Designed miniproteins, single chains, continued (3). Designs and how they scored, part 43

Each design is a single chain, and the fold is of that chain. pLDDT is the mean over its residues in the fold that is shown.

## One batch from the design tools (miniprotein)

Design m9563
Fold by ESMFold2-Fast:
Structure m9563 (fold): chain A 86 residues (1-86)
Amino acid sequence: MTAKDYVEKGKELFKEGKYEEAINYYRQAIKLDPKNAEAYVNLGEAYKKLGKYDAAKAAYEKAAKIYEEQGDLEKAEEYRKKAKEL
């Protein structure tokens, strides 16, 4: 499986309300591709659903940093804002 395949499987589980299982798939995506900003975004959303706000904040901040490094300044600002609102 590719990092993208793990993100898609995690998103499927997230839609089913299986947030802890989704987190496991997002972590596997990150292990294969540590610069996968979408995996960190989805990891943050899943942690937020579980009330794990510190973990969600860290995931959003990491996603923002990766988006900034990739030149996506709009997404970087969006996820920094989400991290600050937790």
Scores: mean pLDDT 89

Design m9564
Fold by ESMFold2-Fast:
Structure m9564 (fold): chain A 89 residues (1-89)
Amino acid sequence: MEKKKEEEEIKKEEREVEIRIIAAEIEGDFARARLLQLEAKLKEIKRKIEKGEEVDEEEIKRLEKEIERAREEAARQEAARAAEEAALA
């Protein structure tokens, strides 16, 4: 049963993403949390396409742009954190 194995793997991935989002929020890394949420949403859309479900191409493009912006913001926050750690060293 290929479908049942896929569903179990999807549930595991969803749990891991939820844990990572919660961990990022606890750490105050809201940009990283948002990036993880957007990437999870894109993965879900890609799975729907692979299953032959119709998805709005405009929605995919909007999501990809949001991911790019979230990546830039996460990178900026990571750089700021690294600079603070370097100042303390």
Scores: mean pLDDT 75

Design m9565
Fold by ESMFold2-Fast:
Structure m9565 (fold): chain A 109 residues (1-109)
Amino acid sequence: SKEEVEKKLEELKPVKEELSEEEKKKLEEFVKKFKEFIKGADKEVLINKLLSILENFKNPETDPEAVIKSAYILGEIKDERAIEALKELLDHEDKVIAYYAAEALSKIL
């Protein structure tokens, strides 16, 4: 539920405050550029790649930064297909990944 996600965000609030303003700005700029890029005919191919990155987060070869960026973008575009993968990421040992998963779910729900 949205209320459970909001509670998780409050628990992860210290993680957000420790994130640098420069890192937050880079994520926002990346999302803005990505939104312009996906306006083309290949939008679904790009979105499916982001979903695949989230679904493969348990694979040791998966880049944690790619997981964070994918969660952030899917949250910003409010793609409901990401909900199940994002819910699994809420319990991730990396609190930064868990935070961005909770924020993305809060935007989608």
Scores: mean pLDDT 75

Design m9566
Fold by ESMFold2-Fast:
Structure m9566 (fold): chain A 55 residues (1-55)
Amino acid sequence: GGIADGVRDALQLLGRGDLADELEEKVRELMETHSPLEASLKASELLGEAVDKAT
């Protein structure tokens, strides 16, 4: 797993599996359509948004 796996797992444990699933889908799309660097930057923004929605 990666950093995103930790956040996703935490969201699921908090009962926010919907946010975890959305995050996983978006990260996958970023990795397919962007360079590794761009995907990493955008993924960190998505992680922050997911955490914000969970709180």
Scores: mean pLDDT 75

Design m9567
Fold by ESMFold2-Fast:
Structure m9567 (fold): chain A 89 residues (1-89)
Amino acid sequence: AEKYYKEGLKYLYEGKYEEAIEYFDKAIKEDPNFLKAYLLKASAYLYLGKFEEALELLKKALKLDPNNESIKEEIERIEETLKSKKVLP
C-alpha cells in the first residue's frame, strides 16, 4: 500500500490528479483500511471539482476512524462549500 501511496503523492504534486487517484485506488485495494489513501484520493477529486466523489471517500474514511474530528469537520466544510458557494478562491 505504501509504495502506491507514495507514487500517488508524486502525481498529486505534479497536478496529475487522475493518475494520483489511480495510484491511491491501488493503495486502497492492497489495504482497504489505509486511511491516508482515502484522504488524499478525496483531495485529488476536490482538485478535479468532483465534490460528490470526494465526500463519498471522506465518509468512508470516517467509517474507518469514527471519532476523527478532523474528518468530520472536513466533510462539513465541503458540504457547506457545495451548498452555499460562499468559499472565496
Scores: mean pLDDT 79

Design m9568
Fold by ESMFold2-Fast:
Structure m9568 (fold): chain A 97 residues (1-97)
Amino acid sequence: SASEELKKLAEETEELIEKNSVEQWEVLKKAIELLVEELKKKLEEAGADKEKQELWKKLLEEAEKILEILDKYIKEGKTFSSNEELEKAILEELEKL
């Protein structure tokens, strides 16, 4: 199901974040890009269902914001001392967008 596929992509994304290094940014970005494509399909499939449209649109907007943050980190050659520091940095950047 679509829900199972999205859950799998989210779990793969979390694992990549935990193994974070500069070399993994491109892999993480590709995983989020696949999530964006899947969310766009779900939004189209929602049709006239307003509640489903609002849910998928919100998730899509957040995923696109994460892609912008990852592009910034790739360009800057950004590194972090821990996964906790990375998670905090991403959350702080999301609050600014």
Scores: mean pLDDT 68

Design m9569
Fold by ESMFold2-Fast:
Structure m9569 (fold): chain A 58 residues (1-58)
Amino acid sequence: SGLREEVARILEVPAEEITDELVEEFTRRLQEIGETIRDLAEARAAIEELKEELRRRL
């Protein structure tokens, strides 16, 4: 799916490494960050931490 390709690009990994479960988790956690963190710098830091966590799980 197009979402899998986008997540792969964002995480800088091959699309073949991205599962539908990972896309769903990444999307949910991004939405949660957007809903809970109002400070732009804190939100950016949380997104970078999420990206690093998911990369390490691959």
Scores: mean pLDDT 83

Design m9570
Fold by ESMFold2-Fast:
Parts: C-alpha cells; sequence; structure tokens
Structure m9570 (fold): chain A 61 residues (1-61)
C-alpha cells in the first residue's frame, strides 16, 4: 500500500469527504488530493498532522 492509498483508506474509514479531511488537517483539498494520488509527498510534520486528524475523526465515531 502506498502512502496515498493509506491516507485515502484512513479518510474512508473516518467517513470523511476529501474537503472535510483537508479542513481538519489544515491543508487545501487540492493538496490532500495530490497526497492521496501519490503526486506529492507531504513533509514529516504535515504527514503527522494529517494522520493524527484522520485518526481522531475515525476514533470519534
Amino acid sequence: MSLGEGLRRLRDEAGLSQAEAARLAGVSPATLSAYERDERRPSDAELLRIASALQAARAAR
């Protein structure tokens, strides 16, 4: 599984749209889309922020 596939799966498990996930992670929807498509790699700090936001949203279900 690629990084982008992992992020998309985590977002799907959290029940979030791409726009909702991007808002929670503090990035633009276009930026999150690029990460999910493996067109661009996030920085380590940005990856941690995105992953933490998506995991928190999933846990809140």
Scores: mean pLDDT 80

Design m9571
Fold by ESMFold2-Fast:
Structure m9571 (fold): chain A 64 residues (1-64)
Amino acid sequence: IDKLKKIFSEILGVEPVNEDDNFFRLGGDYGKLKEIIEKIKKELGKDIPLSDFINNPTIKGIVS
């Protein structure tokens, strides 16, 4: 969770980030969505389908 909070904070340029904060409400767009999915894959080894993230665009959605 702490690594995901850091990744969200770095990509979105906002702090703090909570695990139920919506990515798009924090200022995320399609370009940042691609960046965050790739960064999570690279740093955490987790491949998140774009559709799954759009349906639940929160840190809680990623860890579930």
Scores: mean pLDDT 77

Design m9572
Fold by ESMFold2-Fast:
Structure m9572 (fold): chain A 86 residues (1-86)
Amino acid sequence: VIEKELSKEELEKLAEKVSEKVRELALEQGLSEEQAEKLGRAAKTAVRLLAMGASEEEVVERIMEMSGASRELAEKAVEIVKEEME
């Protein structure tokens, strides 16, 4: 269930935390610093999209589009986003 009580400031703080975790995951998987930064930025967008009621599939596709990540990596990023939002 998407948390409806999150203010814009709380969403931004959550997005920063998620971005850091996703960036660490990307670096651990052997991605370049540039690719990790792109995936981190995509994860921030994912937090906002999920908070606005976007589907998990739509968010996965958006992450892939923004970062160039594989579907598998994008799905892992969405799992991190969902865990932090729960």
Scores: mean pLDDT 78

Design m9573
Fold by ESMFold2-Fast:
Structure m9573 (fold): chain A 98 residues (1-98)
Amino acid sequence: MEKVREEAEEALRLARETLREAERLLENPEPGLKGILRAIGLVLRAIGLEFEAEILAKKAEELGDEEGAELAREALRVAREAKRRAVEALRRATELGE
């Protein structure tokens, strides 16, 4: 119970950090290969966090940890938004590399 909540809190923290990095890259696009690789890295990180959050939500629900389940669902929501923003950053970096 305690560990699932701690893991969900960490997943939410990392998802929020990834979203902020994706938003910063969108506001300050980095042209060329460096910008493209940075955006790809954020997309992959967001996908990993999305998968982890889904597993944590299921585990929390199985344990009856409503607080852990809510934290994991919020982490999932933020990770999905981070993925959308990172994909847009990748598109922008590709356009600037022309």
Scores: mean pLDDT 84

Design m9574
Fold by ESMFold2-Fast:
Structure m9574 (fold): chain A 116 residues (1-116)
Amino acid sequence: HMRLPIEPDEKFEAAGVPVYIFNHGAPDEVVEAAKRAALEAAKRFADGVLSITVHVWADGSVTVGVVARDRESAQAAADYIAELLEKEAGFRVVKRLETVSADGRHVVAVTLEPVP
């Protein structure tokens, strides 16, 4: 049974976009790869993206949640993070969730696993 994290382990800001990292016992190399990808996406999509949240898990998997002003910005930023992790860190996308929050913000969450 998992405890929900209350506060991020690391908090960054890139081009005005807050980036939150939650570390659930992941290897340092996975944390650094996920952090780099999230920061690059924040810089690239700063106009549409409101926040990026990254969960790095003990099994080496990564979940990234992007909150944006519109669906296209949320999708583009999440897809860019996935592309960077696939090309640079040997990950693959295993799950994708898209939703709209009660306040009208667009959310895309992507889960990636290390390629065996």
Scores: mean pLDDT 84

Design m9575
Fold by ESMFold2-Fast:
Structure m9575 (fold): chain A 61 residues (1-61)
Amino acid sequence: MKDVEKALEEAKELVELRKKGEDVSAKAEELAKKYGLSVSAINGAMAALAAGDEELARELL
């Protein structure tokens, strides 16, 4: 679905910001609400992306 690809792109941006020392907790909550997902789904996708598992991240979104 188109929404999954957009959520994945925004999750990648949050992972990059977190690596720079930015607090992304509020951004992750806003992303979850924007795409009708749970915060746990966004957090899980971010963890998968940080581990290099883009396929798992897509399944969680």
Scores: mean pLDDT 80

Design m9576
Fold by ESMFold2-Fast:
Structure m9576 (fold): chain A 50 residues (1-50)
Amino acid sequence: GGLSEEERRRLEEEIDRGVEMLELAVKISVPGTSEEEKEEYRKKLEELSK
């Protein structure tokens, strides 16, 4: 059989978090981004990794 509904929801959440984390990592890598903005993006990455 396939994944359970609970397992599917968790997988979807992990994929969504992964995409958001990648977007934040790209924003941190932009040389024009301020140190304050980079710190906020890093905090969001830590929040998403929980």
Scores: mean pLDDT 79

Design m9577
Fold by ESMFold2-Fast:
Structure m9577 (fold): chain A 74 residues (1-74)
Amino acid sequence: MPIDMKEVEATLYYMGGQIAIRQGDYEEAVKYYTKAIELDPNNAVAWRNLAIALEKLGKTEEAEEYRKKAEELE
């Protein structure tokens, strides 16, 4: 199969977000997960983790919107 470069890039950004969350770097996690969902908008886990990062930053309204998006994809 030909390699889907967008899928590879989405996976790398998603992994970067997971690492950032583990380190408590929530602003960096938001950046990585935002890029991941731009490349793969059907990744419900990325939407959910983006919501968690936003909630940790006190962006509760944005977090709720992204959480709802994750629920719609499941």
Scores: mean pLDDT 80

Design m9578
Fold by ESMFold2-Fast:
Structure m9578 (fold): chain A 86 residues (1-86)
Amino acid sequence: SREAALEKARELARKLEEELKAAGVPGAEEAARAAYLGLEAQLAYKEGDKEKALELAEEALRLAVKAGLISEEEAEKGIEEAREEL
């Protein structure tokens, strides 16, 4: 179910935030939110909502840049690839 999938996504994002904070990674909160939005985007795509999936994927990639996980160039490439697939 959608609710069960989102609950698992929240649990995974929380664990990721805790692990990144324990590892001393700056932007742990933004990284965890990016992961959650990425999982929500995958769920939206699976449900056939391609427009919502693309929007969530774009937000996730922008947050990943803010968290210092990827470069702006990598995010722009990811967004372009998502637009071509979705």
Scores: mean pLDDT 81

Design m9579
Fold by ESMFold2-Fast:
Structure m9579 (fold): chain A 54 residues (1-54)
Amino acid sequence: SRAAAREVGRKLRALAAEVDTRVNSRDVAIELLREMTKDPSLRETAERLLRELE
């Protein structure tokens, strides 16, 4: 859903704002997305983004 996409995007943008670009932000984003797949409301959007990153 659009609400799930917006929420996942917001969480990823917040993560990007807090991490140094020199740390492995891709691995951190993947772990965050895996945790979001446990939430039914975010699952489909998080799984789609995981496929794009992996």
Scores: mean pLDDT 71

Design m9580
Fold by ESMFold2-Fast:
Structure m9580 (fold): chain A 76 residues (1-76)
Amino acid sequence: MAEKILELAKEAGLYDQVKPYIDKAIEAYKNGDYETAARYFGAAALIARTVGGNQEAADLARKMAEELKKKYEEKK
């Protein structure tokens, strides 16, 4: 999922704007911080949606944020 968001961002010319948020989201995920990961994927979705109307990238990033929110709720 994360790689597909970056591919779509690259095609839309948003790679450099979106990549830092995706990188931080992946790093948080690797550290087991699913809440922080979800927040960064949410930020990437907002950027993808507001620039050039890239709905596909925005939808994928939003889906990842939602998936990670479920994961950290399961850890409660």
Scores: mean pLDDT 71

Design m9581
Fold by ESMFold2-Fast:
Structure m9581 (fold): chain A 99 residues (1-99)
Amino acid sequence: MEALEEVIKKYGKETVEIMLKALEKSRILLEAEKAGKAEELFKKLQEIGDFIEANPEDLEGIKEKARELFGVDMSEAKSVEEIVLKVIEAAAEEIRKKE
């Protein structure tokens, strides 16, 4: 949590609140672990992450990769942050339905 204190000093409490909301969504990864789907989910997350790192300015390419991996329509997303958030939400919903 020391890194979080540094973020608070630089960006303020609003950034911390955003990070806490992201952490709440990430708690669904614990359910994925229990369902035996964690490895598949992490592999897909790593693949999209690697693509973003290699192509950070290619928003359209990132949208297409997210659609391929998670089956989510990203046409309305305006930033990489929105794509990442939508990907997490879609993955969480798939795991929770467990059918």
Scores: mean pLDDT 64

Design m9582
Fold by ESMFold2-Fast:
Structure m9582 (fold): chain A 60 residues (1-60)
Amino acid sequence: SREERIEKAIEIARELLSKARTQEELNKAAREAHEYALSLGLSDEEADGAVTRGVILAQS
C-alpha cells in the first residue's frame, strides 16, 4: 500500500541519518533518503515528510 511505502521511506531515512557523523554525511543521507522515497513512487511532499520524520526518529 502507499502507507507501507511511506513507512519504508521513513525507516530508510532513519537508518541512513542515524549512521551520519558529519554535516556532509547528514546532507548526503538526507538526499539519498529523499531519492529513495521518490523511487517508491511517493510525491515530493511525501518524500520530504518521510525524511523529516526519519530525522526526528534518528535523533530520539
Scores: mean pLDDT 85

Design m9583
Fold by ESMFold2-Fast:
Structure m9583 (fold): chain A 91 residues (1-91)
Amino acid sequence: MEEARKLAEEAKRLAQEAKKLAMEAMKKAKTKEQLLQAIGLVLRAIGLIIDADLLIKDDSLSDEEALKKAKELLRDAQELLKEAKKLLEET
């Protein structure tokens, strides 16, 4: 469980960073498409933060199930952060 919690905490941290970058991209958006993309990234980041926080607090999952879910959240958070950085650089 501890390894899964550590991965979920890292996923939450990356998702929080992605949210900050996406919010900055919203402020700098010069086109309607850029604004809508930034809003979408903010909403995805909020969802990942909630999912990660719920996983960290959930004692009902098996260690194997928790680890699998934590790895998926970490991957999704890493992809989201990459997308947020790219959008901010393009704005």
Scores: mean pLDDT 84

Design m9585
Fold by ESMFold2-Fast:
Structure m9585 (fold): chain A 95 residues (1-95)
Amino acid sequence: ELEEQIKILEKEAKEAEEKGDKEAASLFYARLGHLYFELEKYEEAIKAYEKALELNPEDLRSAVIYENLGEAYKKLGEYEKAEEYYKKAEELRKK
């Protein structure tokens, strides 16, 4: 079920990108990141979250995505990168 959901979301995200719907594509990639994180596939989660931010950096959800990127990097032992993303999330939450 989860693997099937990932394949569907990946297809939906790519289709939204091809149509130029950056907002929808960003949301699909953020959801993909969450599912990959749940499966402890942290490298895949990071790539999905980074793609979501690339497509819609001004999204109000970006603070949450930055925090999730920090958590994923921390799980991979990349503490310096994790700290950078936590700081970005905190800065974005200020206003």
Scores: mean pLDDT 82

Design m9586
Fold by ESMFold2-Fast:
Structure m9586 (fold): chain A 99 residues (1-99)
Amino acid sequence: MEKEAKELALRAEEIAALARMVISIAKQILKTTEELSEEAKELIEEAIRLAEKAVELADKAAEAAKEGKLEEAKKLIEEAERLLKEALEKLKEAEKIIE
């Protein structure tokens, strides 16, 4: 049980780190890409919003795991992973429009 709490906390921290990286990449595209279409810009902004929510839920999951709330931590991790996947899909859609 002690091991499970630690593993859940580490998984949550990894999801948060990946989501923060997605936000960083998306913001860099917005700053450096010339002639972004409105559609591409909207997809990138949606990716940022989804990734920011993933960070929030992953941070809450890490806290829940440390408090021994394993079922709550698992639920939060699952939702954070879903949001991160959606953010990556939006970013890939934007890339297809850009080039």
Scores: mean pLDDT 85

Design m9587
Fold by ESMFold2-Fast:
Order: sequence, then structure tokens, then C-alpha cells
Structure m9587 (fold): chain A 82 residues (1-82)
Amino acid sequence: MTPEELAEIAEKALKEVEAAKKEVESTLDPETAAKVNAKLEEAEEYLKKALEAAKKGDLEKAIEYAKKGLEKVAEAAAIAEA
């Protein structure tokens, strides 16, 4: 995976997280939506760091941050499905 490919993946993931946050507020009850959106906000922060690292050519850090962001997305999904 090149830094450029990873940057594109991170940008797409950030757009998907933003869309998911809006959908969660519209579809889930306020308490569950708040918990899910807290995890999606953590995912967004990690994915932004992954994108910055990828743009700087720091592939190792970009992969680490992308993995952390995806872990937070998985946690959000688990809360939403509970």
C-alpha cells in the first residue's frame, strides 16, 4: 500500500464516518446515538491523524492510526447493534 493509496482510503473513511454520524442522529434514540457518535468522533480523530501521516509519507504511523480508527468504528457498530 502506498501513502497515496492510504490517504485516499482515509479520506473516504472520514466521509463515511461523517455520513454515519448524521444517520445515527436520525435513526437511533438520543441516548444510543450519543454513545455511537462518541465512538465515531474517536474514529474521525484517528482517521484524520492517519490522513496527515499518509500525506507526510509516514506510512507506519498512517497504518497505526487507520487501525485505531477502524477499531473505533467497530466499537460504534457494536453499540448500535446492541
Scores: mean pLDDT 81

Design m9588
Fold by ESMFold2-Fast:
Structure m9588 (fold): chain A 61 residues (1-61)
Amino acid sequence: MTPRERLDALAAGIPNPKEGETVGDILRRLKPDITDAQLEALAARLGVSRSELLNYKPSKL
């Protein structure tokens, strides 16, 4: 599975993403206490940079 496929899978698991929301916006909305270190760890597990993860715009549904 490519990093992009992992990002798309993560996005598909997110309930009610708004059009134009980044993954970072969605994660902060669902987990407002999430730390930068947790975001870095998630990005590393997906094989992307933190910036790439946070600025990724998944499709709605």
Scores: mean pLDDT 69

Design m9589
Fold by ESMFold2-Fast:
Parts: sequence; structure tokens; C-alpha cells
Structure m9589 (fold): chain A 54 residues (1-54)
Amino acid sequence: SVLERTRKEVREILKKADEEAKKLEPIDKKKARQVIIRGVGEAIRLIGDELDEL
């Protein structure tokens, strides 16, 4: 299913953003926050793109 695929991709994007942010947090808290915000934005865009294809 297209929805199941997008859900999996969204989870992967968020997981990668979380892992990168955890590595950056002790060095640069602001940059770590920006990584999370960017990851969330990418996930939202991906969901939007899929909804437009339905």
C-alpha cells in the first residue's frame, strides 16, 4: 500500500533526524534542534506529496 510505504519512509526520516540530533546535542544544541525541525518538515512534505497522489 502507498500509505504503508509512506508511513515507513516517514518513520525512517524521523529516526535518522533523531540519531543525528543526539550526536549534535552535546556539541551544538541549536543545530540539533534545527536537524529535528528539518526532519519533521521533510516528513510532512512526504505525507503531503502522497496525499496529492491519492
Scores: mean pLDDT 80

Design m9590
Fold by ESMFold2-Fast:
Structure m9590 (fold): chain A 67 residues (1-67)
Amino acid sequence: LTARQRAMLALAGVGEEVSVEALAAAISILTGLSLEEARELIREILGTDKETLSREEAEKVIDAVLA
């Protein structure tokens, strides 16, 4: 599986609610960024400082990172 496919599968398994920690781990795998850098990137892309995101928000961040 590609890094993107692994990240998307991990998020799919979580249901409709995704923690910022889980998304940061997926972004870290995709980009090589640290978990701390990934958290900041999530905040910048979504314009929110929430601890938990919807799956749709998480997928939007992954797609933005891959662009």
Scores: mean pLDDT 72

Design m9591
Fold by ESMFold2-Fast:
Structure m9591 (fold): chain A 67 residues (1-67)
Amino acid sequence: MKVLLLASDKSVEELLALGKELKEKYPDVQVIPVQVKSEEEAERIEELLRRLAPEDEVTLVTEEEIT
């Protein structure tokens, strides 16, 4: 399954709104919005998800990539 990890330092409300827009564009993917303090934290979460679910295609996306 394709998983899009939406990681940003934005508020939870903004992340949920962006996640909804991303889900509307890509209805066949799972979108996981996560509030992070840094790019390094986002990359760490992406690596953990890949290790926990190696059969899933996990892709880190930023706000810039969904605009």
Scores: mean pLDDT 74

Design m9592
Fold by ESMFold2-Fast:
Structure m9592 (fold): chain A 54 residues (1-54)
Amino acid sequence: DDEIAALRREAEELRRKSEELKETDPRLSAVYYSAAGILDAAVDFLEALQKRLS
């Protein structure tokens, strides 16, 4: 689904922002990195659900 692909791209963007903030704002960097991981896990769940329902 386009939505799953978009969420994957958002997770990559969050990881990129995390790397950019690593030296200037380590706390915010950690938040973005965690958010990316949570988003990836959510996308994996959605993909698994879609495959089970199809």
Scores: mean pLDDT 82

Design m9593
Fold by ESMFold2-Fast:
Structure m9593 (fold): chain A 69 residues (1-69)
Amino acid sequence: DMEEVEREVEEVFELFRLLLEAAELIEKEGPEAAKKAVTERLKKRGYSEEEAEKLAEEIVELAERILKG
């Protein structure tokens, strides 16, 4: 069952990468630019536009809270 564990670990790391990417973009270009970049990345991974936008907003909000707190 190494394939299942590897897939789950990859998914967790991808979420962390998106969060870090959002934090960097917020610092450099602001939250709107971060949201757009994360949305496009999620769309490339097979999320619908609506799902990608919703997830990107949540990721960017979390990144902003981490940067401020």
Scores: mean pLDDT 78

Design m9594
Fold by ESMFold2-Fast:
Structure m9594 (fold): chain A 64 residues (1-64)
Amino acid sequence: SKEKIKLEVILKLHKIALETERIVAERLRAKGTPENLELAAKIEESIKETEEFIEEIEKKIKEL
């Protein structure tokens, strides 16, 4: 279905974004300054939200 194809594209884009966010957060953690650790924590919160969104889209695809 056209709807399924659109969701699959959205899923792929969010998985790419998630991987990029993980790399950035890891690099900030490695630098270890208080400012970088605070920023890493904020990105890690965004990562959790993106993971939850990916899970929701995967469930929707299975129901189609």
Scores: mean pLDDT 87

Design m9595
Fold by ESMFold2-Fast:
Structure m9595 (fold): chain A 68 residues (1-68)
Amino acid sequence: SEEKEEKEKEKKETEELIKEAERLLEELSKYPYAVELKERMKEAIEKDPEKAKAYATAALAKAQDLKS
């Protein structure tokens, strides 16, 4: 069903966003703020996995700001 395909696609997109945010924050681990941001993202996702995409997106945006 189309609904199942959309849910699986969104789940994969969310997993990729989480991996990318974790990877970028790991690269920025020389900054204590990046380490803290990574842990906060993980805790937020554990407490509310349905909002994982939003948390990962926010963390990724902040990581990009740190890189700039």
Scores: mean pLDDT 78

Design m9596
Fold by ESMFold2-Fast:
Structure m9596 (fold): chain A 95 residues (1-95)
Amino acid sequence: SEKRIELARRELESMAEEFELEGDHETAEEIRRLVEEGRLEEAIRLGREKEREEIERLKEEMEKTTDPEKIRELAVRITAEGINIAALDFAGELV
């Protein structure tokens, strides 16, 4: 059980680093704060919410472009965000 909590914390830390790299510093700091406070279910819920919001923004950007390379880059990002949601769902089962 403690190892499962550690895995959930590691996944949430990875997600926070990703938000940081994408320029969403506020979300990264809030996830880390919730993790530090032991509020893992809330951190997972926030992470999933923000990933879904990002997917919708990326889809809107994809609809506004005709550049095949940009469409490819956006599709890769949407796929990565989807994988992150699946990882958070798994982490939620561990907490």
Scores: mean pLDDT 81

Design m9597
Fold by ESMFold2-Fast:
Structure m9597 (fold): chain A 80 residues (1-80)
Amino acid sequence: SKVDELVEAVREAVEEVKKSGYDPFVITKATLKLYEKAKELGFSDEVIGKIIQTVLDALKAGKSIEEIVEAVRELVEKYA
């Protein structure tokens, strides 16, 4: 499903950011890739903005990969 593909893209983005030690360049690149993937999957710019904000807020709060992935899944299922 498009939800599963988006969730996998979020997992990959979060893993790369954590692996980089929260490098601002890696965060920017991962955010752009996530935007492009979500757009290809047919999500609206409004929903994509909420997804990205959820990921960034959870990363700043020190949430685990699984917690971030679950938060995005719950958000997207509400709007999908």
Scores: mean pLDDT 85

Design m9598
Fold by ESMFold2-Fast:
Structure m9598 (fold): chain A 60 residues (1-60)
Amino acid sequence: PELTEEEKEEIRRLALRIAENPEDEEARNKLIELLESKGIDASNLSVEEILDLARELLLN
């Protein structure tokens, strides 16, 4: 998926929020929405899977 610098920064912030507080539904939902807007189906992923995916995207 092609991500802008702004989108990468948002993913990083949301991933950090989720890593520090896995119960942060707002951060999780925002990250899922961002990923889905880029054609990534994240709606059925666990918190661990979402964090792994975010890390992979940030390593691009």
Scores: mean pLDDT 78

Design m9599
Fold by ESMFold2-Fast:
Structure m9599 (fold): chain A 60 residues (1-60)
Amino acid sequence: MEKADELLKKGNEAYEKGDYKTAARYWFEAAQLYIDAGDVEKAREAGRKAVEALQKYIEK
């Protein structure tokens, strides 16, 4: 799923810039697309990253 992989990359870029809210958003969208594609492992990875980014956003 090219779109989901692109969203993962955008999330990584936002996270590197300290924009944890935007990173979480992109990674949640990527996780949803991976679920739709049946890629459960990548969906779990993207979801985990989104939760970690959201925790950083709440703490900072």
Scores: mean pLDDT 81

